# Designs tried in a protein design run: designed miniproteins, single chains, continued (2). Part 40

Each design is a single chain, and the fold is of that chain. pLDDT is the mean over its residues in the fold that is shown.

## One batch from the design tools (miniprotein)

Design m5466
Fold by ESMFold2-Fast:
Structure m5466 (fold): chain A 118 residues (1-118)
Amino acid sequence: MIELVESGGGTFAEGSSATLTAKASGFNFKDALISWWRQKPGELLELVASISADGKKKWYAPSVEGRFTISVDFAKKTATLNMTNLKKEDTAVYYKVVFTTDNGPKLVFGEGVQVTVV
């Protein structure tokens, strides 16, 4: 079973920085596409950032490009989303999502972590 444990949420001042961390288990971490998604109040889920299994290819939504950085520590099996220059519009529930083909193609969502910008 794939397990995703997210941390680093809370209430943050506009213009500040925050780091979201998610630890994963139950799959080959190097063979997974790691991504961060968010759901803003009253909006649909949106893809925020992704990183390839080899760590070499990263993608960012235009709304966060230059402000957010995705990284993976393969030894610790952790993914981080480093968020800078937070805006009130970044208020959302953030989910780590893993796409893996280990034992068949699967999308696995974490439980989500609330980020509130005031």
Scores: mean pLDDT 78

Design m5467
Fold by ESMFold2-Fast:
Structure m5467 (fold): chain A 100 residues (1-100)
Amino acid sequence: MNTLESLDTRSRYLLEIKRLEESPEVSLEEVAEEVVAWMKRSPSVSDVRFVELTEDKAVIEFTADGTGLSMVQMYLGSLKVKYPQFEFSLTTADGTEDEI
């Protein structure tokens, strides 16, 4: 069946933020809240919420289309420069081990 129109469907994603080293001046909570605030301001990103927020790890769930995903990826690039003490990982929330 023709899936051309379905390629731009909104999908659910997980953003994991992990602290690599201790930073007394910036907390993982502060970084995670900045990310959530940015995502909530984007019309291409919706259903933004914390799944997990601890001292060393934050998991943010959101829904985005292809445009929204691209915007998030660009934003993560800037965050890696601003916060080199943190690791940012983006995965699909669909739970399939990647259909390859």
Scores: mean pLDDT 74

Design m5468
Fold by ESMFold2-Fast:
Structure m5468 (fold): chain A 73 residues (1-73)
Amino acid sequence: VEELLRRAEELAAEAMRALAAGDYEAAARLYEEAVALVVEALSRVLSPEEAARVRAAAEERLAAVRALLEALA
């Protein structure tokens, strides 16, 4: 779990660097990968019902972030 969270943190840092450089497409992709790793890590410690809820919430938030970054590109 901790290793998945560490990889997610590294990808999030890369996403922040891409965002600072104005590369919104790369930032969105890297952030999406980071969130997927966090959801995977959490799904290992949560109940199946709670894991499904976290996955749904993450997908909804990622869709909103993608739409925002596309509007800025």
Scores: mean pLDDT 75

Design m5469
Fold by ESMFold2-Fast:
Structure m5469 (fold): chain A 74 residues (1-74)
Amino acid sequence: SNYDEMVALMGELYREFEAFARSHLSPAEAEAFIGRFAARLHEVLEANRDASVDEVRAAMEAVKAEAEAEVLAA
């Protein structure tokens, strides 16, 4: 189902961001950024359950790009 594909995408983006954050931040800062990122991905998924996988991918990738920029600014 589209939902299962979206959940798989969310998990992949979560793992990528977790690795990125942990490579750039202290452990405590990384946990805070990772937690906020996970919450934002969950909000995108919840708001877009009936949307296409491509729309959800674009939205989640935008969130990841913004979160990575925030990590680099920390």
Scores: mean pLDDT 86

Design m5470
Fold by ESMFold2-Fast:
Structure m5470 (fold): chain A 75 residues (1-75)
Amino acid sequence: SLQEKVEQLEKAKEIAEKEGFSPETLARIYTQLAKVYLELGEYDKAIEYARKALEVDPSNEEARKLLKEIEQKKK
C-alpha cells in the first residue's frame, strides 16, 4: 500500500540523515517520498520533499521535474 511505502521511506530517510549518506542517495530518498505523497494527494508534503531533494542535490533532474509537476497539480 502507499501507506506502507511512506512508512518505509520515512524510516530510510531517518537512517540516511543520521548516518550521513551521500547527497545523491539522500536526494533519491527525498524524491521517492515526494512521489508517494503526490500519489496520496498530499501536495504540500510532496513539494517539501522535492525541494529538500534539490537542496541536497541541485542536479537531480527527477526532483526538478517532479516539483514542476506537483506545482501544476496544486492549482
Scores: mean pLDDT 83

Design m5471
Fold by ESMFold2-Fast:
Structure m5471 (fold): chain A 68 residues (1-68)
Amino acid sequence: LTPLELRILELLAERPLSARELAEELGVSLSTVRRHLGKLYEKGLVELGDDSLVRITEKGREALAAAK
């Protein structure tokens, strides 16, 4: 995981967030967030909810714990 991907997982571990909210919290562009979210989706570390909010998975929480 890149440092930015770890920060995304840390924020999502607290609450579900939209890609735009992640971009605002991280101080990066929406396109940068979407690119990293794509990689996290492929790894099964995050998922998209019914409300279009991104959620951390159990696998994502385990990856975050391993990176501390």
Scores: mean pLDDT 84

Design m5472
Fold by ESMFold2-Fast:
Structure m5472 (fold): chain A 55 residues (1-55)
Amino acid sequence: SDEHLEKLVETVLSAARDWNLSEQQAVEIARSLADKLGLSEEEKERLIRRLLEAL
């Protein structure tokens, strides 16, 4: 669970760094991935929070 969440954060961060994405674009990608993977609202919120802290 937490390992998979961290891997998702790393994936989105890598994309954001490589493509010089805005914070809004990175959050949008994270939300899309969370929805596709069927993450709970709590997991989605945690993913976005960790992503924003790392950006």
Scores: mean pLDDT 81

Design m5473
Fold by ESMFold2-Fast:
Structure m5473 (fold): chain A 70 residues (1-70)
Amino acid sequence: MNKEKARELLEKAREALQAGDVEKALELLREAQKYSEGEVLKIIETAIEELEKGNVVAALSGIQEALEKL
């Protein structure tokens, strides 16, 4: 796992969601999957699914959890 790249992408995804840019956040989360493994990867996958359902708060919580597990 590339922890530095995953962290950078997750922080950018969080910023995009806080700005209301759901499309950019999804792009950044999908990119973060490529640099993530194990528990962190599962958390990112769940955050993507929640965001695709419109659950922005759940997606933000998932991003924070992934950042804490890195």
Scores: mean pLDDT 86

Design m5474
Fold by ESMFold2-Fast:
Structure m5474 (fold): chain A 72 residues (1-72)
Amino acid sequence: DIEKLLEESKKELEKIIEELKKAGVPEEKIKEIKETFEKGLEKVLNAGSEEEFLEGLKLLEEAKKKAEELLK
């Protein structure tokens, strides 16, 4: 279910961004995370193969990891 996956991913990102803002992370770093996430979403939505879909998911995961690193 792509709709559920995208909704959950957006909700998680929104929570992470809120935490980053509260932690005083620079806007520039938050923008980088948003851009990586948006690239991931675009790949998932435009995936013509399972490989492309997985690449999109990896970008979404990368955005989350980068956010977690900044919250340390």
Scores: mean pLDDT 78

Design m5475
Fold by ESMFold2-Fast:
Parts: sequence; C-alpha cells; structure tokens
Structure m5475 (fold): chain A 59 residues (1-59)
Amino acid sequence: SEEEKEKEIQFLADVLEARGYPKETARKLAEEILKEFGEDIKSGKITLIDVFDYVDKKL
C-alpha cells in the first residue's frame, strides 16, 4: 500500500513536471491532489484526466 501510494505520487509528479512545474512543486501538487481527490479517484467519481484539466485551467 505504501509502495503503491509512492508510485501514484511519483506518476502524478512526473506528469506535472512534463507540464512545466519544478520537481519540488510537482511533488507537492501530486501529494495535495491525492489528499484532496484520492478517494474520488478511487471511487471513479473523478478521473486523473479531470484533475489534470482542473489544474491546467487554474494556472
């Protein structure tokens, strides 16, 4: 579970870095996204694509 959580954080951080965020900022955003939306993502209420669209629009 901890390894799975770390992989999920790293995946999100890598995507955010590809979108132009610095490494430290990308990791903080990935952690915050999973903290705020993790349950909604797991339940299928929100997809990772929806979260990325939200982040992109806010910037």
Scores: mean pLDDT 75

Design m5476
Fold by ESMFold2-Fast:
Structure m5476 (fold): chain A 57 residues (1-57)
Amino acid sequence: PEEEADRLVQEAIEAYKKGDYKKASELFRKAAELYREVDPTRAQALEEVADILEKKA
């Protein structure tokens, strides 16, 4: 559901602001999974962000 995915994105941004790149990556990846069926383009973008953050962690 979009509302759940939006909340996960917000939590991921907050984790990123705190420097918790691993948690941010995990939350962005989870949001991407929820978006995959409703907005595949956004899901791909979120997966790319998660991959970048995972490398920083």
Scores: mean pLDDT 81

Design m5477
Fold by ESMFold2-Fast:
Structure m5477 (fold): chain A 92 residues (1-92)
Amino acid sequence: AAAAEAAAVLEAVGAAQERIREEAERAYKALEEAEAAGDEEAKRKARQELVALADEGLAAVEAAVATLTDPEVKARAEAALAEARRERAEFE
């Protein structure tokens, strides 16, 4: 059923996001500390780590969306993924 499939995908995405969340929190803290210290090299490294984590998260979502078989659910998920990709490109 489409609802059960969507729920399983949300659980898998949630687990991947929780794993990445801890690393992202560490990277955000490093960025804040670098900004307070005026350390441009440390800020650049922290931003690169955040970009890498965002790419990892996006790849996990792409893999989860690929398992969807319901055309309507998949279309909505693909539209959201396209929006996330555009935001990622603007961030870089």
Scores: mean pLDDT 73

Design m5478
Fold by ESMFold2-Fast:
Order: C-alpha cells, then structure tokens, then sequence
Structure m5478 (fold): chain A 57 residues (1-57)
C-alpha cells in the first residue's frame, strides 16, 4: 500500500541516521540524513503515522 511505502521510506531514513551516528560521521553528514528523515516524516498522514507507531510495538 501507499502507507507501507511511506513507512518503509521513514524506516530506511531512520536507519541511515542511526548508521551515520554509529560510524561517527561528520555533523554535516548527520544533519543531511536528519533532514531527509524529517522530509519523509512530513509526507505522512496521521493514519500512516499511527500505522508506523503500531510497528514499533
């Protein structure tokens, strides 16, 4: 579904941020990954956000 695609994109962007932090990337690289994550989250509807939160349980 469209919701599953958006959730997968947010999960992928979150993982990219986590990997950048774990690998001690520069603050500029970390900021770039965080900005990509924020953009992906901003594309979600309230219903898609609820589905994402259920997956974290």
Amino acid sequence: SEADKKIAEVEAKLKAVQEALENKASPEVVLEKVEELIEAVGKMTAEEMKEFLKRLE
Scores: mean pLDDT 81

Design m5479
Fold by ESMFold2-Fast:
Structure m5479 (fold): chain A 69 residues (1-69)
Amino acid sequence: MEEEAEKLIEEAEKRLKEAKSVEEALQAGSESLREADKIPDEEMRKKVIERVEEATKKAVVELGTKEHK
């Protein structure tokens, strides 16, 4: 379970690094959050969601700064 959570976070971070626009980053984050919502353990789900949201926010800020949007 913890290993699967870590893999999901790594996949989310990889998708966010490959995103070329703020919209793509939001899409990648949204998809990863949907996958995290399937985690049956409440504590693990909360931890994964928090880390995915943080990674998504960071990617959006970096891409937004570059796009001047």
Scores: mean pLDDT 77

Design m5480
Fold by ESMFold2-Fast:
Formats: structure tokens, sequence, C-alpha cells
Structure m5480 (fold): chain A 93 residues (1-93)
């Protein structure tokens, strides 16, 4: 159940980060980074992860989401989605 909750949080974060990136503006970039960070922390909490693991995952999620969103195209939206998902999984490990 905890692993299923963490995976649901990771997927929700990925979808939200993609939606932010698809806006193509500064508000969308900020929304993508916030969604990715929050999703990673939520996934880590659900998994009972260490604070260090949650910090690493959140940083990775935020960085990937922001870098993807800044590209402003379809590839960027995919990178934001993947960054958020992978960061959340790292936070939960």
Amino acid sequence: SAAEEAERDAEAAAEAARAGAERGDGAGEAAAAVAATGGALSAGLAAGASREAMGRGAERAAKGALEGAKLGDEEGAKRAEEGAREGAREAAA
C-alpha cells in the first residue's frame, strides 16, 4: 500500500509538472517546480523515506521540472514530467 501510494504521488506530480510546463510562461515554470517538489516530498513521506532521500528526490524533481518547463516545447513538457516522476521515485527510495 505504501509503495502504491508513493507511485500514485509520483504520477500525480508528473502530470502536474507537465501541465505547468505546457503553459509556456514563468508562472507555468514555477507551478511545474512546485508540483514536482511537493510530489517528491509526498511520495517520500508515504514510503517512510529518510529526510536525506526526500531532499535528494525533491531537488532532482524540481530541477528536472524547471529545466523542462524552460524549454517551452513538447520535449520540455516531457522532460518536466519525467524529472518529476523520477525525483519522486528517488525521494521514496
Scores: mean pLDDT 85

Design m5481
Fold by ESMFold2-Fast:
Parts: C-alpha cells; sequence; structure tokens
Structure m5481 (fold): chain A 60 residues (1-60)
C-alpha cells in the first residue's frame, strides 16, 4: 500500500545508517518492528524501500 511504501521510505535512511555503522542487530529490530502485524504485501513494500535506501547508501 502507499502507506507502507511511505513508512518504508521514512525509515530507510535510519536503517541504512545502522547497517553501515555495524549496528546490524538494531537495524534488524527496527525493521522487525516496522513489519510487525502487517500483511505480506505491506511487509514486502517496506522491505523493498529499505533495500532501495541501502542500495543508494552503498552508491557513494
Amino acid sequence: SAAAEARGREAAPEIAELVLSGKEEEAQKLAEELVKGLSDDDAAAIVAEIARGLNEAYEK
């Protein structure tokens, strides 16, 4: 959904920063909390936006 995509885009920079800083456990906790109780489609949308943010951060 558009709301899930927006939520993923909003959280993506923070999760990317955590991953790049070596705080993988904190990044996993945040991602898990974001998808908690959501449908498979909404969870997938959030994960896709997080992956996009990580890819952009790696392109530096």
Scores: mean pLDDT 78

Design m5482
Fold by ESMFold2-Fast:
Structure m5482 (fold): chain A 75 residues (1-75)
Amino acid sequence: MDKEIDELIDRASAAAEAGDGKKAAEYFMEAGDVAAKAGDLKLAASLYRQAARVGEGELKEKAEKKAKEAREKYK
């Protein structure tokens, strides 16, 4: 689990460095989904927020919504 999340974050960072915000946002969203499925809603919220920061348009809106949902479920 954690290794999968770390690998997705590394790919997101590489995509962002290459100037591909859409791909970076997609990887951060995938990492957030893995964290959420594992029950780590705090990490999921942080990852969705990162996706929203680097994404745009519909992808940004989707990431913001998922970040809010994860945050509301997290104590």
Scores: mean pLDDT 81

Design m5483
Fold by ESMFold2-Fast:
Structure m5483 (fold): chain A 60 residues (1-60)
Amino acid sequence: SLSDQANEAAAKGFAKVQDAKTKEGMIKGLKETLEELLKVLSGEAAESARKGAEEKIKEL
């Protein structure tokens, strides 16, 4: 399902963020994860993904 594809993309991207050694690497990982999620998500789900990524970047 689209939800399964989005969850898989998010999990893979988040793992890359956690493996990043620098703040810049974490930000890059989050942005790449968002790009992959936006390929499968639209509307409200896409907006939620954008806000989540922006919030995490702000906390770094």
Scores: mean pLDDT 73

Design m5484
Fold by ESMFold2-Fast:
Structure m5484 (fold): chain A 59 residues (1-59)
Amino acid sequence: SQQLRDQAIQLYQQGKEAQKQGDNEKAAELFEKSAELARQAGDDGLAEDSQENAEKAKK
């Protein structure tokens, strides 16, 4: 679904913004939500990128 893909992209962008602000916990949550919606939309590339960023934010 294009709507799910657009939502995943928005969450990914919000996750990057949270990282810039030093809120790694919020960034991880946003990236995890982005990965889930990207998976539902069939966007495996975005899902993988979002999951990787979530894991990095937890470190």
Scores: mean pLDDT 85

Design m5485
Fold by ESMFold2-Fast:
Structure m5485 (fold): chain A 65 residues (1-65)
Amino acid sequence: DDKLPYLERKMREIREAAKAGDVERVRQLKAETLADLEKMGFSKEEIERVQAELDRLLAEAERNA
């Protein structure tokens, strides 16, 4: 089951981009991550939780830009 290692790696990448204020990179990684979660068979509830955290990270990137 590659779900947790994949998600942990992607969330780390997105957090680093958000800290750097790279809004475009965060948007790109957010879109890629959500698409991959659907392909990997994450539940609707799991995807909603991840999307909420990704929205928070996008807002953080915008503040740091």
Scores: mean pLDDT 82

Design m5486
Fold by ESMFold2-Fast:
Structure m5486 (fold): chain A 74 residues (1-74)
Amino acid sequence: MKRAEELYREAERLFEEGLAALAAGDVERARALFERGVELLTEALVLKAEEEGGDAEAVRAQVEAEGAAVLASV
């Protein structure tokens, strides 16, 4: 499995755990899980862009901006 795919799967798992924590009323834990998930998702997308010869910096900036908006809503 490519490293980018592995990081993407781990980010997905953290988001699922974050949603479960949020449903249980544990907002602090949900926030920490979402923050880690965004970090891993950003790295996965940057690595994928690098592997494909794309603009990794542009991808990183976009994902970080989107992740910040999601975290601000929690």
Scores: mean pLDDT 75

Design m5487
Fold by ESMFold2-Fast:
Structure m5487 (fold): chain A 66 residues (1-66)
Amino acid sequence: SVEELEAEARRLLEELREALEAGDRATAQKLMDRIQKLLVELSLQDVERAEALGKELRELMAKYGL
């Protein structure tokens, strides 16, 4: 469901934040790839929710100079 995809993406965003804070680039890259795939799936069902989560991903990446 849309709600399950959103919840999974939010969970992975939190894991990404922790990996970036720890300097774990390998884990961060895997998490970014998984989040991007979920956002593509979510965009097919709810573009606005996918855009909002994509914004959160970009803001998180920008905070860490990405």
Scores: mean pLDDT 87

Design m5488
Fold by ESMFold2-Fast:
Structure m5488 (fold): chain A 55 residues (1-55)
Amino acid sequence: SEEEKRREEEEKRKKLELEIEGGIYYLQAAVLKTTKGDPEKVEELYEKARELEEK
């Protein structure tokens, strides 16, 4: 059904958004780590990425 397809598409989009968000946090953490940024901030970003991966 059109309704079922819309729901599936919306769910897929939301999942993709969360995956992209998590990936962005991982990238930010990696950049900070390589540029000798604040290690506390790096850990915070990794934690945020893990939280989004669990959702």
Scores: mean pLDDT 78

Design m5489
Fold by ESMFold2-Fast:
Structure m5489 (fold): chain A 107 residues (1-107)
Amino acid sequence: MVEVKGKVSEVEVEESTYSVEQLSPGTVYAVAYRTNEPGEKIEIELYSPEVTPEQMEQVVELLKEAAENLAKATGTPENITPEEAALLQKARDALDEAMRILNEAAA
């Protein structure tokens, strides 16, 4: 079984932190803080208990890439630069690829 949940908030950021961790067997999430204030974060959660260890490792790597790219985008939606738009697109591509891997594992 595969379940994907995500929450993304675009805010102006002077400092960012991020982490990727496995909450339980088959659950992976990425958390990126777009600001140094607690509670301002980008969170992405994927759940697949039937994914192989190799597929899970690849998904974790893609989630880290997505979280890093999201954390580097510092503009608001109204004033996104072309460089920030490229980082957001890379984050989206990494998330789409992670979801593809999980869906293929579930099939």
Scores: mean pLDDT 52

Design m5491
Fold by ESMFold2-Fast:
Structure m5491 (fold): chain A 62 residues (1-62)
Amino acid sequence: MSKEEAEKLKEEGKKYYEEGKLEEAEKLYEEALKIEPKDEEARENLIEVSVKILEQAVKSVV
């Protein structure tokens, strides 16, 4: 319910992303964006994570 919660979720999402836990990072960025829907950084990070997940999925089926 505060910008602080959104920032915490973004930082945690970045940590999971760095660890290669893409699905967990995606969930955290989605929660951050739900709290602050106008946060361009959270939206950009969510898009990047989603793209990485798709790249991994494509490589797994090839």
Scores: mean pLDDT 79

Design m5492
Fold by ESMFold2-Fast:
Structure m5492 (fold): chain A 61 residues (1-61)
Amino acid sequence: SEARRKRLENRIKILQEQIDWAEELGDEQQVEKYRLMLEAVEAELNGDTEKAEELRKKIKS
């Protein structure tokens, strides 16, 4: 749905802001975590469910 797409797009924007903030703070581990989360949301938005699932597993590890 269009509403789901808009929610995912908004999440991407928030994650990008979080990455920028973590980079300014020099928190390399948080930057990596947020980048993986961003990639997972982007994969979900593009319909790549398999990639999104694998990235989520990596984040939980």
Scores: mean pLDDT 83

Design m5493
Fold by ESMFold2-Fast:
Structure m5493 (fold): chain A 67 residues (1-67)
Amino acid sequence: RKEELRKEILRLIGEILRLIGEMLDLELKLKKGEITEEEYEKKIKELEEEIKKLLKEMEELEKELEK
């Protein structure tokens, strides 16, 4: 059980890093003028909410791992 929880935490970390990569790509596209400020803000907000959910899941798994 604890080993499976550790593996799931590592998977969530990987997902968070992927989303951060998407945020960086969006910032680059904004700087190049390929997307609008409004579109950038909307997409960043969506990605931030998704990362927030994954961080919450990771905290719950860490809490379970400590038991």
Scores: mean pLDDT 81

Design m5494
Fold by ESMFold2-Fast:
Structure m5494 (fold): chain A 66 residues (1-66)
Amino acid sequence: MSQLELDAAVLEVAAAVLLTSSRREGNEEKAAEAQKLLDEIQELMDSGTLSEEKLAALREQLKKLL
């Protein structure tokens, strides 16, 4: 995998963990945001449109949810 794909995979795992944790605790709003982030990462990976700029934006979204 490229470094870009590896970085995306790490963010995907982090978003999935956040989603699971938020759902378990009943934080539906946070779970919805985590799901949206996860979906965005998966769409970028599937479409092959990953870039460092897009990954940086996704990382900032993840930080806002922490």
Scores: mean pLDDT 80

Design m5495
Fold by ESMFold2-Fast:
Structure m5495 (fold): chain A 78 residues (1-78)
Amino acid sequence: SSRVAPLIATLLDPSAPAEARAAAALELGKIGDPRAIEPLTRVATDPAAAPVVRRAAQRALASIGGEEGREALRRAVT
């Protein structure tokens, strides 16, 4: 999807508002592109990321699913 790269950029941008980063995570989850799994896992496991952003990344990993998505979510919540 042409939208995946800009959404990943927003998700990983520490200067972006937390609401924008959370929205980017949820949109990546809706798109379901596996290219988002690694960036979402990074954010979901980052204790420095705002809780709203971490929760959105966890929800996105659950939405993407598949073996890699399920494994990434398991690591994020344990």
Scores: mean pLDDT 82

Design m5497
Fold by ESMFold2-Fast:
Structure m5497 (fold): chain A 96 residues (1-96)
Amino acid sequence: MIPEERRLSPEEAAELRARLEEVLKKALSLIKDEKEKEKVREKMEEVLAALVADRDSYDFFVKYVLPKLEKDPSLLLDARFPNFLSDEELEEARRL
């Protein structure tokens, strides 16, 4: 069992899902192939499940990754998602 303090509340999980669904909707508008759309949805659900289970990963994602996705939804289609930050951007994030 994951300790309650390390798992997101239902409210936090719902807010995260809502923000990711908005980004997903915009990203999927860039794809024409239904199979590729399905893969993107599956990857998002995998990432969401991991973030809901780990507070530290969630805090990092919401602070540094999610704002980039909201500015550029095409980053959700990047094969490196959710780890598309450059080494320089990761160092900047760690300094904050």
Scores: mean pLDDT 74

Design m5498
Fold by ESMFold2-Fast:
Structure m5498 (fold): chain A 82 residues (1-82)
Amino acid sequence: MLEEMEKALEEAVKAAPPELKKQIEEAGKRAIEAVKNGDKVKLAESIKELSKLAGQLKKKGAEEAVKHIEEFVRAAMKALHS
């Protein structure tokens, strides 16, 4: 599960415009850390931030980056349910 999240984050950062790469990487790393620590509040906060970034990416036409962020969020939600 964590490996799936890390891989999705790497692909999202790779596909993102240069100006958003660092924000996506930092938000994703915070979400991974929250999953590792069982911190549901921090995870919800990080998912909200990633969703806002996905909205910005859609407006810029960065569909591949959006797809990978959506894959990351699905993996994170699945980790909370297990």
Scores: mean pLDDT 83

Design m5499
Fold by ESMFold2-Fast:
Structure m5499 (fold): chain A 75 residues (1-75)
Amino acid sequence: SRAEEIAERLAELYKELLEEALKYAEANPELLSEEEIKEAREKGKEEVERLRELALADPERGEALLAKLEAYKAA
């Protein structure tokens, strides 16, 4: 369904952006400590599932969020 497509794309894109941000933080220890990176990864996994559920429940909102994240990645 459209909702499932949006949910998967949103979850995958957020995961991609999260992992890129965490790798950058790991390479620059002055930005975040190892403990802060661990917390960010744990909270990020919860956010991935929240966004997936949100897009399934509200595909229009999910599509709007997906567009914003795609714009952020392109910038």
Scores: mean pLDDT 86

Design m5500
Fold by ESMFold2-Fast:
Structure m5500 (fold): chain A 97 residues (1-97)
Amino acid sequence: MAEEAAKYYRKAGEALDAGDFDTAVENMRKAAELYAKAGHPEAALLATAVDVSLLKSQGREDEAIRVAIATYEALAEALSGPEREEFQRNLEIAKAR
């Protein structure tokens, strides 16, 4: 899982370097989802932050919110204890905005 996530992260970086923002967004979102499901919260959040920043730079704020929500939901499912509570709180904030 993490190896596959890293592959998508690299593809997103290559697309970003080429100015292909749609391909970068797609691959970064896939990397974040796979990292979250693999239980790598820091990597998932970093990938999500890049995707969110890229979407916001293009005026695609609704998509940025949906990507953040998907990552927080995946992390809440994979994690336990205080980390789950933190991501659940962030999810509630994202949904309210």
Scores: mean pLDDT 74

Design m5501
Fold by ESMFold2-Fast:
Structure m5501 (fold): chain A 68 residues (1-68)
Amino acid sequence: SVEDIFALMSKLSRAAYEEFIARAAEITAELRAEMRKNGKFSEADREEMRRRAAELVREEAERLLAEE
C-alpha cells in the first residue's frame, strides 16, 4: 500500500531517500512507456499500472533499506 511505502521511506537515509525518489520516477516512466508500446490505455490497464508501480516502488524502498 502507499502507507507501507511511506513507512519504508521514513527509515531511509537522505541519500537513500533521494535515490528512492529518482528510482520511483524511473519505474513509473518505464511502466508508462511499456503500456504505450503495448497499446494498453483502458481504465483497467491504468489501475494495473498503478498497482504494479506501487509494488515495484515498495520493493525498491525495501532494497535500499536492506542496504543500509
Scores: mean pLDDT 73

Design m5503
Fold by ESMFold2-Fast:
Structure m5503 (fold): chain A 70 residues (1-70)
Amino acid sequence: SLKVENIKESVESEVEELREKGVPEELIEEFRERALKVIEEYKDAPVEELIEKLVEIRKETLEKFEKYKE
């Protein structure tokens, strides 16, 4: 589906931003896996709901990165 493909491209863009911020590859891979799982689970849901869930995952990844720096 074109919609799913566009969202996967957005996830890859977020992955690049996380790398630019210096986020460890372990956390980046966890983010990617969680994002792909959410896309699969919510493929038939409204796109707004899927995007909201992806935003939550991104925030959690950044919170984990802050703890990792301790």
Scores: mean pLDDT 79

